# Designs tried in a protein design run: designed miniproteins, single chains, continued (2). Part 82

Each design is a single chain, and the fold is of that chain. pLDDT is the mean over its residues in the fold that is shown.

## One batch from the design tools (miniprotein)

Design m6826
Fold by ESMFold2-Fast:
Structure m6826 (fold): chain A 77 residues (1-77)
Amino acid sequence: MTPEQRREAAELSKEVKKEIEELRKKGVSLQEIIDELDARAAAEPDPQKKLVLEIQASFEAMELAIDKLIERNEAKK
């Protein structure tokens, strides 16, 4: 990667993470956030940016799995 491509990928990662935090604070479901990230990754022509979006979607999918586990444990009341 060129230095500018590395900066763009790092900046995108920061922006995407910040955007996700804001969406979660506004009550957007984690599933909707994952779906949006997957759609953005599919439409992304830059392979480095696509990888950043795919990695972030994977992290959000893990958080969703943890949230579902917590919900199941609370439902066992």
Scores: mean pLDDT 76

Design m6827
Fold by ESMFold2-Fast:
Structure m6827 (fold): chain A 73 residues (1-73)
Amino acid sequence: ARERFLEALRHALLAAEYASQGRLDQAKEHIRRAAEAAGLPVPDLSGVTTPEQALAAAEEVARAAFERYRAAA
C-alpha cells in the first residue's frame, strides 16, 4: 500500500513537471504509470491537449491514489 502510493505520487509529480514544460506526451505517460502503480483504472487521456488538462489529470490520479492509500491504512 505505502510503496505503491509513493510510486504513484512520484509519477504524478513527474507528470505535473512535464505538463508545466509543455511536454504532453511525457506527462500523459507518467499519468498512466501513476494510475497503474496505484492500482487505479488508467484514465482516457486522448482528449488531453493542453498543459492545464494534463496537470488536472495528474492531480486527480494523485488524489485517487491518496484516498486508496488512506482506505487501506
Scores: mean pLDDT 83

Design m6828
Fold by ESMFold2-Fast:
Structure m6828 (fold): chain A 59 residues (1-59)
Amino acid sequence: ELSAALDAIRAARSEEERQAEGARLNQIINEKVAAGEEQEIADILREHGAVVTPEDLAL
């Protein structure tokens, strides 16, 4: 789910598509944070080339 959402953002070719996929990603992140899966989120984001900090997980 999270990896697919990140791939969709990276594949987005327009600002509109990027915003829509970003909103979806944010929803998935919020759900996983609520479930206590913060480490898993950080690991997935790092695998997709992101530098992840605790502050990034608050978006």
Scores: mean pLDDT 65

Design m6829
Fold by ESMFold2-Fast:
Structure m6829 (fold): chain A 65 residues (1-65)
Amino acid sequence: DEELREMAADLIGAVAAAIFGVEVERKDGVYVIRTGENTEETRRGAEWTKERLEKLGLEVEIVVP
C-alpha cells in the first residue's frame, strides 16, 4: 500500500533526524538523505536510514556536504 509506505518512510525519517541529525526529503520519487556533517557518525546514520527505506522498496540517495 503506497500510503502505508509513505507513512513508514516519514516515521523512519523523523527517527533518523532525531537520533542522527540527518534530513530526509522526497524529490521526483527518490528519497534524499542529507547529512549536516561529513563524519563517520552521520554517515552511519545515513546508511541506517537508507537500508530501512530500501527495505520498503523505495529509491534512496545519500548526499554528503
Scores: mean pLDDT 80

Design m6830
Fold by ESMFold2-Fast:
Structure m6830 (fold): chain A 94 residues (1-94)
Amino acid sequence: MEEEREKREKERLEELKKEIKEGKETLKKKAEQGDELAKKALEKLEELLKRAEETGDVNLLTVAASAARLAIKGKFEKALEVLERALKWEEERR
């Protein structure tokens, strides 16, 4: 019975979703202020999240959370780079 491990995985998934939500809100605010890098990063983040939802791939959520953390720190160029690399990898697998 792996119930305890499943609970820990669920808690980790909720933490990832929270970080993604915070990063997405940061990017939306900056994009509305005219930040072109934030706008592009937001578009790529939403694209990656859609792929994660369609595939059920938790690794894509982990990458999205990493990019979201970079966005929260104002590192939009690095966030965009991480997101573009993940999307390219996902396309190459299909």
Scores: mean pLDDT 79

Design m6831
Fold by ESMFold2-Fast:
Structure m6831 (fold): chain A 97 residues (1-97)
Amino acid sequence: SPLATELLEALKNGDVEKAESLLDEIAKQIREGNQQAVDDLVAVLKEVLNPKTPYESEEKRKKAIEVIRRFLSSDKIPKEWYPALDTPEILVPLAFL
């Protein structure tokens, strides 16, 4: 997905403002019932939280994780979509970071 690719690039580059804007767009599409937006979000979360994913620096990795943590702590995603996020690859890294 172009949106998922652009979000992942923004997160890896430490472009917090762009990443948050793209996350808001994905959240809007999820609220509108777009199943592709859920799949896109899950794919981005798994890539960002994977310890094997390369970043230019540890600082950029930390910024990406912090953006994701803030987003998931928001009320922007409806509760009915939480089961899609209920995976060890997402929950375990967030619990211990």
Scores: mean pLDDT 78

Design m6832
Fold by ESMFold2-Fast:
Structure m6832 (fold): chain A 70 residues (1-70)
Amino acid sequence: MIPVTDEVAAAVARKAYELGLTPEQAIKLASELLKRDTVTEEELREIARSYGLTDEQADEIVKAAREAAK
């Protein structure tokens, strides 16, 4: 489980933007994530895919969230 902090949400938004989401989509994804206290890697992949990211891009989002959670 990954704790959803402001730092984790910000890292996910930045990575989503780098992967091709619009600023508005990246902010919306971060806001959706912040409604949770924790997220599993699979839940985070599902959220990323719901925004149109590929499985490989969703894995990059999970990696960014894990690094920010340290």
Scores: mean pLDDT 85

Design m6833
Fold by ESMFold2-Fast:
Structure m6833 (fold): chain A 71 residues (1-71)
Amino acid sequence: YAKESLEKVEKIYEKVLELSTKREPSREEIEKNAERFEKAGDYLTALAVRKAALYEKRSLDEEAIEELIKE
């Protein structure tokens, strides 16, 4: 791992938390949401989405996902 990559993931993670809702997502929901970012070529945001769901029990609504994809 490169420290620069870890710092970038942490910054994206904070952004995901900011846009997320305090609701525990199902495993299916987590994978579906992460896959949307992977298809957009944003693998770091996909990782951040999974981390927020597993560690903070937070989900993203459709509007939050669209905003993150556009950024």
Scores: mean pLDDT 75

Design m6834
Fold by ESMFold2-Fast:
Structure m6834 (fold): chain A 69 residues (1-69)
Amino acid sequence: SEEELVEKIAEIFKKAGYSEEKARKMAEGALRLAQQVGADVALAYIRREYPQLSEEELEEIRELLEKAE
């Protein structure tokens, strides 16, 4: 479900050091963006805007965003 994807993406942002509130908003925005423009474009945006994310965390986010397509 969309809610499950948001929760999983938010957990990755929280592990990267973002607060619960910010992580959830970031996750919702990322999923929405992926639904509009595709996972690859959404991930490129996330990489630029959230440099605290590791390559491993970005790869996990990619896999979750691909489920939204």
Scores: mean pLDDT 82

Design m6835
Fold by ESMFold2-Fast:
Structure m6835 (fold): chain A 70 residues (1-70)
Amino acid sequence: SKEQIAELASENLDLFLELQRIGPPEKVQEASQLLRELMEAIRTLPDDQALEVAKQVIEKLKEIKKEVLS
């Protein structure tokens, strides 16, 4: 649903803001690019495909955070 997409987009934004606070510039730019891809998917894809992209982006953001913290 559109509500689920909005919730996942909010979770992705929260992760990005955390990475922006703790991460080096290169990792922040990588995360920024992932968020741009998510926003484009939300605009252009059906809800089910946009949800799948949002799930993939959140996993990639979590991996970036794991790399930054290790």
Scores: mean pLDDT 80

Design m6836
Fold by ESMFold2-Fast:
Order: C-alpha cells, then structure tokens, then sequence
Structure m6836 (fold): chain A 100 residues (1-100)
C-alpha cells in the first residue's frame, strides 16, 4: 500500500513536470520528468516482483517502452508522451488503491 501511494505521488509529479516541459519548452523540467518516471518505474517493478501482479508487470513494461520511445523523439513530443503515460499510471494506481 505504501509503495502504491508513493507511485501515485511520483506519477502526479511526473505529469506536472511533463506538462511544464510542454508549456515552457523547459529541458530541465523534461529531464526531471524523465528521472521521476524512472523512479516510478523502479517502484512498480519492485512491487510487481513482490506481489506477482500481472497488471503491475504490464504497467512496468509499458513504462519502459515509453521511456525508450521518448529518447527517440524531440523534447516537446517526448514531454507529451511522458505526460500521457504518467496520467495513465496515476489513474491505474488510484484504481488499485481504491480496491485495497
């Protein structure tokens, strides 16, 4: 439960930073969004390993693919992709927290 709450917090922070990167074309905000997204992925992978939850495994796989795609995009498109992915993670984790 505590890890899910931290993942939710990080997802919202990544979303905020990614939106800032799009609005302001702020590379520092994009880099911070990427780091926040990476930390969030680490926690989801840890939780998936501990629980064996297939939904968490799929979420981690999607996030890893998202980070790989973001590296190939221009900064604004990368920020948009990360914002959409962070919003999806935040919604998924919120739903999981309601079931606990």
Amino acid sequence: KEKLEEIARLALEALRLAHQAVRDRDEAALNEAKRTFERMLELIEELAKETGDESLKKMAETMRETLERAEKLDPVEAARLLANAAASVANGVRDMLKEL
Scores: mean pLDDT 82

Design m6837
Fold by ESMFold2-Fast:
Structure m6837 (fold): chain A 62 residues (1-62)
Amino acid sequence: SPVEAAREALENPDKAYEILSTHPEALAVAEELDREFARQVIEQGKVVTRKEFLEAVLKRLE
């Protein structure tokens, strides 16, 4: 399931893209969040770690 793929990506961040790419729904959510976080970094100077990003992907899919 997309949720399980997001959990596995969070546990194995080095393989995150490979894992998410096998589930179109999870990849789509990741792409949406990537755009949102990029906007926040540029506009607000926020720092987002890879772990925080993957946690957000999992939360959005739940």
Scores: mean pLDDT 77

Design m6838
Fold by ESMFold2-Fast:
Structure m6838 (fold): chain A 85 residues (1-85)
Amino acid sequence: SAAAQAALDALDEAARLLYEAAAKYAREVLGLSEEEAEEVGREAEERARALRAQIAANAAGMSEEQLREIAARARADVEALRALV
């Protein structure tokens, strides 16, 4: 469905931005090395992608209203993360 695709697309974008935001914070705020910052980013992205995979697996059983809410929340998270990168 279009609602499911919108939710999954927003979650994919949020996961990518979580990598960038977490790595930037680790490097610039915490003073970690580039290698350590990449590890922090990768861990954040992996956790986000695991949640995305769970939603993808269950999307067929979700209502259009639930999928629209997930998409809206993920889009809000994307905008917040873009401000941090």
Scores: mean pLDDT 86

Design m6839
Fold by ESMFold2-Fast:
Structure m6839 (fold): chain A 64 residues (1-64)
Amino acid sequence: MPKLSPEQRKIVEEAARKTGMSEEEVLRRLIGAARVLTPVVLRVAAKELKLSVGDLSRVLRGLA
């Protein structure tokens, strides 16, 4: 995760822990969401990853 801050990395780790997905799977889903960036996609991604929309937005800022 070469572009993630320590705070963003912790959010990815928490999403992986809560969902049972690998950190790589979580990142793939985040990159997909960052490519589209619609409110609907952000809401769906937050629900799937069990993150708040605020936490999701913080990580997506690091990936954009």
Scores: mean pLDDT 73

Design m6840
Fold by ESMFold2-Fast:
Structure m6840 (fold): chain A 84 residues (1-84)
Amino acid sequence: SLALKAAQVLETLLGVTLSDEERAALEATKDRAEAVAALAAWIRRHRPDLSEARARAIATVVVDGVANGVDLSEIQRRVRPLLA
């Protein structure tokens, strides 16, 4: 699942660990739109200080990065300014 792979990239940056329930929900996503929506909701559960728009921007960057085979370090570099 794109959403699960994307969430794993964010675990270290957000300082959170995926629960079994969160993993199952992310694995159930079937396309890019579902992956972005599920990941944005997951980000906001762990970072309620972030706006919905900011969480969606982060989710989009990570999902697209994973889908296009972008290096993990480069995805993290792109996401860091969005977490501030």
Scores: mean pLDDT 84

Design m6841
Fold by ESMFold2-Fast:
Structure m6841 (fold): chain A 89 residues (1-89)
Amino acid sequence: SEKIKELQKLAFEKGRRKDSKGEAKAYEELSKELEEEGKKTGDQKLLKRAEFYARYSKLLLTLPPSQAAVLYTSEALRWIGDQIDKELA
């Protein structure tokens, strides 16, 4: 959906600018949108991806940005985003 794509772009831009709080907020919003879509469609993959983004958002707020980045690369997050885009577009 357009909202999911916009939130993915927002999260990527915030991460690129090293705005960890903004990036965390964008992933939290993305997680909520994916959870709603997954619940409506019964798609367990969307629910799992929502859980992933929710956890990553919490890690960005809790851990130093350098430690969070080691566990979750922007490349891995982009890949997951691309898979969601393919399934929802």
Scores: mean pLDDT 71

Design m6842
Fold by ESMFold2-Fast:
Structure m6842 (fold): chain A 73 residues (1-73)
Amino acid sequence: MTREQLLAAGRAAEAAGGAEGAAASLKDMGFTVGAQAIRENAPSGAGGGAGARAAADMGLDTDEQLAQFARTS
């Protein structure tokens, strides 16, 4: 996973109103584990995009790192 992909997921989540947007973007890119973790651990409809952006800013570049980050949010 690249920083650009996480940032794109963050932007999609903001546009779509949260975790569903981020999850859809990540699934389209093939990162289903990270997408599922964001969906499961974000507040309903909120915070998923911000979490993805924060992960990208911190240099997380793997699906597993994104999933772990989402679970600790």
Scores: mean pLDDT 60

Design m6843
Fold by ESMFold2-Fast:
Structure m6843 (fold): chain A 90 residues (1-90)
Amino acid sequence: MEEAKKLLYEKFKSLLSPEDYEKEKEIFELALKTKQGDEEAKEKLKEFIEREMKENGLEAPESIDEAVELLIKTVEGALKKAEEELKKKE
């Protein structure tokens, strides 16, 4: 898990601006903590989603919990792919 996480962060750092990298890293950490049952991380992740939607001129979704679950699944999928890449590099 930690090695896959590091691989993804290195890819983000190489492809994104420093500001976008820190933003993606924060989202990723919040999603992982939310999956582990961290209620504070879940609230911060909800606030993040609402802030992003507001900045793009959108209203907060009726199903903010569904948006959180979708983001967690996306993060899990990215980690699984990174773990598969690490296994292939053996």
Scores: mean pLDDT 74

Design m6844
Fold by ESMFold2-Fast:
Structure m6844 (fold): chain A 94 residues (1-94)
Amino acid sequence: MDEGLEKIKKEAIEKGEKALEKEKEELEKKGIEVPEEAYEKAKKKFYEELEKLIEEIKAGKKPVGSKEGREELKKKIEEIIEEAVKLFKELALA
């Protein structure tokens, strides 16, 4: 289980970082100056939420031994990425 979680965590980090980079590029294309602090805060929030999810799985609080549990995990990762991108947009536009 731990080796599978490490792989999921790595893939989630890569996906989240790509989503934040894509959003930064889209904002810059619109002529919005993106503060470095906005990117750093969004990235930190993403990592903190992802670590919290991984710790809950390790503690046995989330069912990952089933297909349903794996699909729920993927959904939670997508939600964490979406929230980080939303925070990044809000901070960049403030």
Scores: mean pLDDT 78

Design m6845
Fold by ESMFold2-Fast:
Structure m6845 (fold): chain A 80 residues (1-80)
Amino acid sequence: SKVDELFELAYELVPDREKALTLILSAIWLVAPSPEVEKLIAEVEKLKSLEEKEKLIRKFLEEHPELIEPVTQYMRDVYS
């Protein structure tokens, strides 16, 4: 899926799971700052496991597919 491709890119650019998830959240915020994204960040911060954090971020992107390409492009631009 396009969400899988986005996460694979993040892990390629930043080979540390916690830092890669932080990169994705930062990219989402910078591309589309909104109360919905603030809620996502707050909910992710409450989770204890990196696997659960990733699942929540994936679900958000699946519900907001219009953000996948801009977030992917932002990550490439910052880390290329």
Scores: mean pLDDT 87

Design m6846
Fold by ESMFold2-Fast:
Structure m6846 (fold): chain A 72 residues (1-72)
Amino acid sequence: MSEFDKNVQKQFDYLDKDKSGVISKEEFIEYLTSKFGYSEEEAEKIFKEMDKDKSGVISFEEFKEFMEKNSV
């Protein structure tokens, strides 16, 4: 694993407080609004773009892709 992958895993584990192996919609929206200053509507739009099937959760791979696009 690269150092980036380890950092993504650490951040993912921090957000996945219930250890379900996914990030819930509520957890992700709170993260975007609190950390990046997005509105709830903007954060939900980003979530919907990542969660194409409307499962209501974000997988590790989806979160990693988001981090790659937004952290350089």
Scores: mean pLDDT 73

Design m6847
Fold by ESMFold2-Fast:
Structure m6847 (fold): chain A 65 residues (1-65)
Amino acid sequence: LQKEIDKLDDEIRNLPMPEGREREALQRALKLYQKLSELYKQNGDDKKAQYYQQLADEVQEILKS
């Protein structure tokens, strides 16, 4: 589980941000944050799960704009 979390965290950090496709990158980040939140919740780390859920919610609001 921790190894899977580390892999997703690394994927988020290395997410490509191509110029003119920032919205597409944000949509990808949204899905990754949601998945990471679920994994942390399963691992019993409610604080980090809530943190990543909050990031997902923030990205979702940006995408609505």
Scores: mean pLDDT 74

Design m6848
Fold by ESMFold2-Fast:
Structure m6848 (fold): chain A 86 residues (1-86)
Amino acid sequence: MEEKLEELIKEIEEAAEELLKRAKSHAEKVAIELLAGLAIDSLKEALRAIEEGRLEEARFALELAREAALLLGVEKTAKYLEELLK
């Protein structure tokens, strides 16, 4: 689990860099950074919650990461999180 969530964090970081390269306004860049940060922080919180046995908090953090990934357009990460939440 930890290893896979670390991979998802890297996928979000890489996708955010590509989106930032294409961003045409400061507001668009801020929106990308905000969504990427939310997804990454949520995945890190999910890891901590899993390690501590707090499964409900872990589930919520994964759901939040999925929503942020969907809004950011990182489909591969969002699909993996959706399957994990089933």
Scores: mean pLDDT 83

Design m6849
Fold by ESMFold2-Fast:
Structure m6849 (fold): chain A 55 residues (1-55)
Amino acid sequence: MEEVRRALDNMMYGPMTDEDVDILRSNGLDPSTVYRNLAIYGESYREKLLEILKK
């Protein structure tokens, strides 16, 4: 969970690394789709996505 949170934060605010991209893909997330939704919905999408991934 913390790895996904950092990857999402890096996508929104900082430079993404290859490790961040791999973390998103490993959790069944398409980085381009996540980037688009974060750009449109911001923090609300991030929090909702993290809650879904917690199970």
Scores: mean pLDDT 78

Design m6850
Fold by ESMFold2-Fast:
Structure m6850 (fold): chain A 97 residues (1-97)
Amino acid sequence: AMEDAYLASLSDEEVLQRLIEKVDEAIEAVKNGDYDKAKELLNEIVRLSRHIKDRELGLKVMGLILRAIGDLNMKDYEGVIKTLEELKELLEQALAE
């Protein structure tokens, strides 16, 4: 897709920074009860995560994203927030290394 070509042009640092921003937006959407916005943000996080060049990091990130999507579908909103906070910590650690 044209959007995927743009995302593929981003540096590793830019991909991780944008993921952190989207994760923060998703946490706020869940806290505000805007679950439709949270679903849209999770879909964008999935798309952006495919552009993580570190395969091991990418697999860990995808596992947390899928868990957050599952929790949201089960209406476990506390679980979504906890999983997204764990995802944010993982992404921030990757940026620091």
Scores: mean pLDDT 86

Design m6851
Fold by ESMFold2-Fast:
Structure m6851 (fold): chain A 100 residues (1-100)
Amino acid sequence: SKIEKLKEIKKKLEEGEMKPEEAISEGMKLAFGKELPSVEEVLVYLAEEAEKLGVEISDREAAKAKLAAGMTEEQKKEAALKLLDELIELLKAEEEKKKE
C-alpha cells in the first residue's frame, strides 16, 4: 500500500539513509504521482489538499517559515518527517471519506 511505502520512506529518513529533500520528493510522487521542485512547494500543496479533505494540519505555516529562514539539516529532517506524517494522514482521511 502507499501508506506502508510512506512509512518505509519515513524510516529511511529517520535512519539517515535518505536526505530530507529526497524523502519529500519520493513521498509526494508515491502519494499523488507528483514531483515538486522544492520543500516549500510541497508544504503549499499539502495545505491545499488538507483543506479540501477537511483535515487540520497544525504548524504548517511555522514549518514553511523555518524552511524559508534557512533551516539546519536537522531541522529540515524534522520538517520532512512531519510532512510524511501529514501525507499518511491525508491518505487515511481520503480512504475514510470513500467508505462514508
Scores: mean pLDDT 67

Design m6852
Fold by ESMFold2-Fast:
Structure m6852 (fold): chain A 64 residues (1-64)
Amino acid sequence: ARPRLGDPPLSPEELERLRAQIDAVLKDYEEGKGGTVTLHVPRASPEVQALLDEAAARYEALAK
């Protein structure tokens, strides 16, 4: 397939890295280690937004 007019989609490796960061943050929160963590988000995209929405739902479940 040829490149399109938009930016290329995020690589699976980029999405995996973001998911790993989210999982690590949520695990630290669950274990009571606390702290503020900066997440490096490559760009706004539907896939990134879905991962962030999933992370928010998981965080709210743990914060109950």
Scores: mean pLDDT 67

Design m6853
Fold by ESMFold2-Fast:
Structure m6853 (fold): chain A 63 residues (1-63)
Amino acid sequence: KLSREEAIKSLEQVSKLSGRGLETAVAMIGKEFGLDEAQTRELLELIKRGDLEGAADLILSAQ
């Protein structure tokens, strides 16, 4: 299980990606953490908005 701080740090690396690279990385994260299709879409939108804290909270709530 990830800590919130570890999740944010990982998401900072992912946030450096754009376009298809970002979409692919978010899909892989969704699969790794057992996110459903709706949660994976929400994660992508949070990262696009720069809301890395909200993105981390979404991942942790799904654990």
Scores: mean pLDDT 79

Design m6854
Fold by ESMFold2-Fast:
Structure m6854 (fold): chain A 68 residues (1-68)
Amino acid sequence: SQMKTADFLAKFGITDAGTLEKLTAKFPDVETLSKASTQDLVDLGITDPGKRRKIQLAILQARKELGL
């Protein structure tokens, strides 16, 4: 069973309901989240630089844990 995006993002302090709903709708699990680009975050309306940096760190960690 793949880890869910919401559970993974919580470990990075990303608990904002609006951000989580947007990310989990497009990337429901850590494997799909690991393939997310900066442009995907912009397209989802995640324009705050601080939030994007936290999410980008989470994506990088997801890739590392998956051996990507």
Scores: mean pLDDT 81

Design m6855
Fold by ESMFold2-Fast:
Structure m6855 (fold): chain A 105 residues (1-105)
Amino acid sequence: MWADPKLREVFLKIQEATLYIALAHIYLKAGDEEGAKKAAQKAIEAAEEAVRAAEEAGAPEELVREAREHIRKAREALEKGDIEEALRHVAEAVTLVERAAAERA
């Protein structure tokens, strides 16, 4: 499965995004809104890289498009200060990329 260098990059970026989503939730629970915003931004960046890697690996165009739409909504939510909504959209984008990678494999 992960012997394809492009699929391995997708996997690594999914893991990075998932780690930052978890970190952002930890910061929110601790009351550190600034830490949560920074972690959420890192999660969005990692998810964007995962989508790009998935597209280059031959992921289905529709799933890539849906994932990008969720990333766009995540950025808009974060700009408005809605960290929880931003994290929800990033998590959905990550799930779509995982499905796209699985369908290609």
Scores: mean pLDDT 84

Design m6856
Fold by ESMFold2-Fast:
Structure m6856 (fold): chain A 95 residues (1-95)
Amino acid sequence: SVQDLLSQLLLAQDRFNFLLVTSDDVDLIVEETQHFIELAKQVFEHSDKQTQEDIIRLLQLQYKLLKNLYEQTGNEKFKKMAEEIKKVIEEMKRS
């Protein structure tokens, strides 16, 4: 169900955020970022308009977190992940 996918998305977000602050394994973080994005897209496509707006807000918060981490660390991995999430937000807003 959409509710089950949303629960998976929230758990994936928690894991993604944990890895961002605890791991320097760029390949692992990229894989987790792609997994998070794929789940967000799946939830969005099967959701009503209110839930779609909630997903966009969730992604916007994640974008701000990654942008702030880039500003603090200078680590290009955070910039790249932020730009990928930004593109997904733009695609969702056009839908």
Scores: mean pLDDT 81

Design m6857
Fold by ESMFold2-Fast:
Structure m6857 (fold): chain A 83 residues (1-83)
Amino acid sequence: TMENVREELAKEAELLKENALELAERAVELAEKGAPKSEVASKLSAAYLYAAMIRLGGEEELAEEVLKKVREAEKRVEEIYAK
């Protein structure tokens, strides 16, 4: 049962990756459309949370890959705000 739980957590890491990347891209889209900064920040925070959940599930390398992409999205949001 414990082995099955670990397998399910590892499998869910891919779903968490998809959710994190979707939230990160949504944050960029919202920033481009002039949505409230609080809403954009909320999406970025959620993306970081999903990346942290991947790490807690034991998928360290995948978590770092996702974190890199979320940080890139955050930089794009910063660039939009600098306009």
Scores: mean pLDDT 84

Design m6858
Fold by ESMFold2-Fast:
Structure m6858 (fold): chain A 67 residues (1-67)
Amino acid sequence: SAIEKQVAEAAQKISEAVSEGKVDEAKKYADELEKLAAQLKEKNPSLTAKLDKLVANVKKLVDILAG
């Protein structure tokens, strides 16, 4: 689905921002990912556990970047 593609794209952009030390961009894309994950969970509740882990992992990466 379009939302699944957007979730994957947001995750990739966060990874790139983290690797480049871009804190503000990483936070922006993490917020976008969380919103997209919430929309995807409403449409496909079976993905809830996987999406919750993805969001948690992303927040951890952003926290490491921020110090």
Scores: mean pLDDT 83

Design m6859
Fold by ESMFold2-Fast:
Structure m6859 (fold): chain A 83 residues (1-83)
Amino acid sequence: AEKLAEEAIRKGEEAVKLALEGVKTGDVEIGREAARVGNEGTRLGEKAVKLNPDSELARKALLEAGVGAGLAGIALGVNKVAS
């Protein structure tokens, strides 16, 4: 669980940095890489939460990965509405 949570946090942070760079440059390839990394982080975070739902680290990992994935979507110019 710990390694999954740590990896999800790292990927979430990387996705945020790439997403911001993609927005600044308008580079679709950077936006795509941000989305790829953000999606990987989100999957790892969800798996960490399933293994230990009460883990603060796992919950933080899912939130960090989710933020990264969300910003990556913005970098790609994708409109999303709250469900």
Scores: mean pLDDT 71

Design m6860
Fold by ESMFold2-Fast:
Structure m6860 (fold): chain A 63 residues (1-63)
Amino acid sequence: SLFEKYDLDGDGKIDRDEFNVLVVDLAKKGYVPSGEEVEARFKAADTDGDGYLDKEEFEKFLS
């Protein structure tokens, strides 16, 4: 899954740095959301407000 690919620390969560790698990779493939849209979606998916996405929150971001 995309989550496992970008969970670089292997801790079961995606932090801001890992998320930035994902956004850059998606931009290289032609997916270029606005910075405002990316920020809003990340905050909406981060239901715990801890600045990390678990697998369920990450899948909600991609949906």
Scores: mean pLDDT 69

Design m6861
Fold by ESMFold2-Fast:
Structure m6861 (fold): chain A 58 residues (1-58)
Amino acid sequence: MSAEEKIRKIYLALQPEPLKDDAAIERLARVIKGLLALSGLDVSMETVKRVIRELNAE
């Protein structure tokens, strides 16, 4: 499973309310990055935020 697939899986599991601004995206990205780090994955904040923005736009 790619890092992007793991980010999508975590996002869908969390079922977040629609994110209205970059500050909300940043907060969620920090949570997801932390969860990935606990699994031994070092993923950049920019990658996490990009995937969240893509999913939030749906």
Scores: mean pLDDT 78

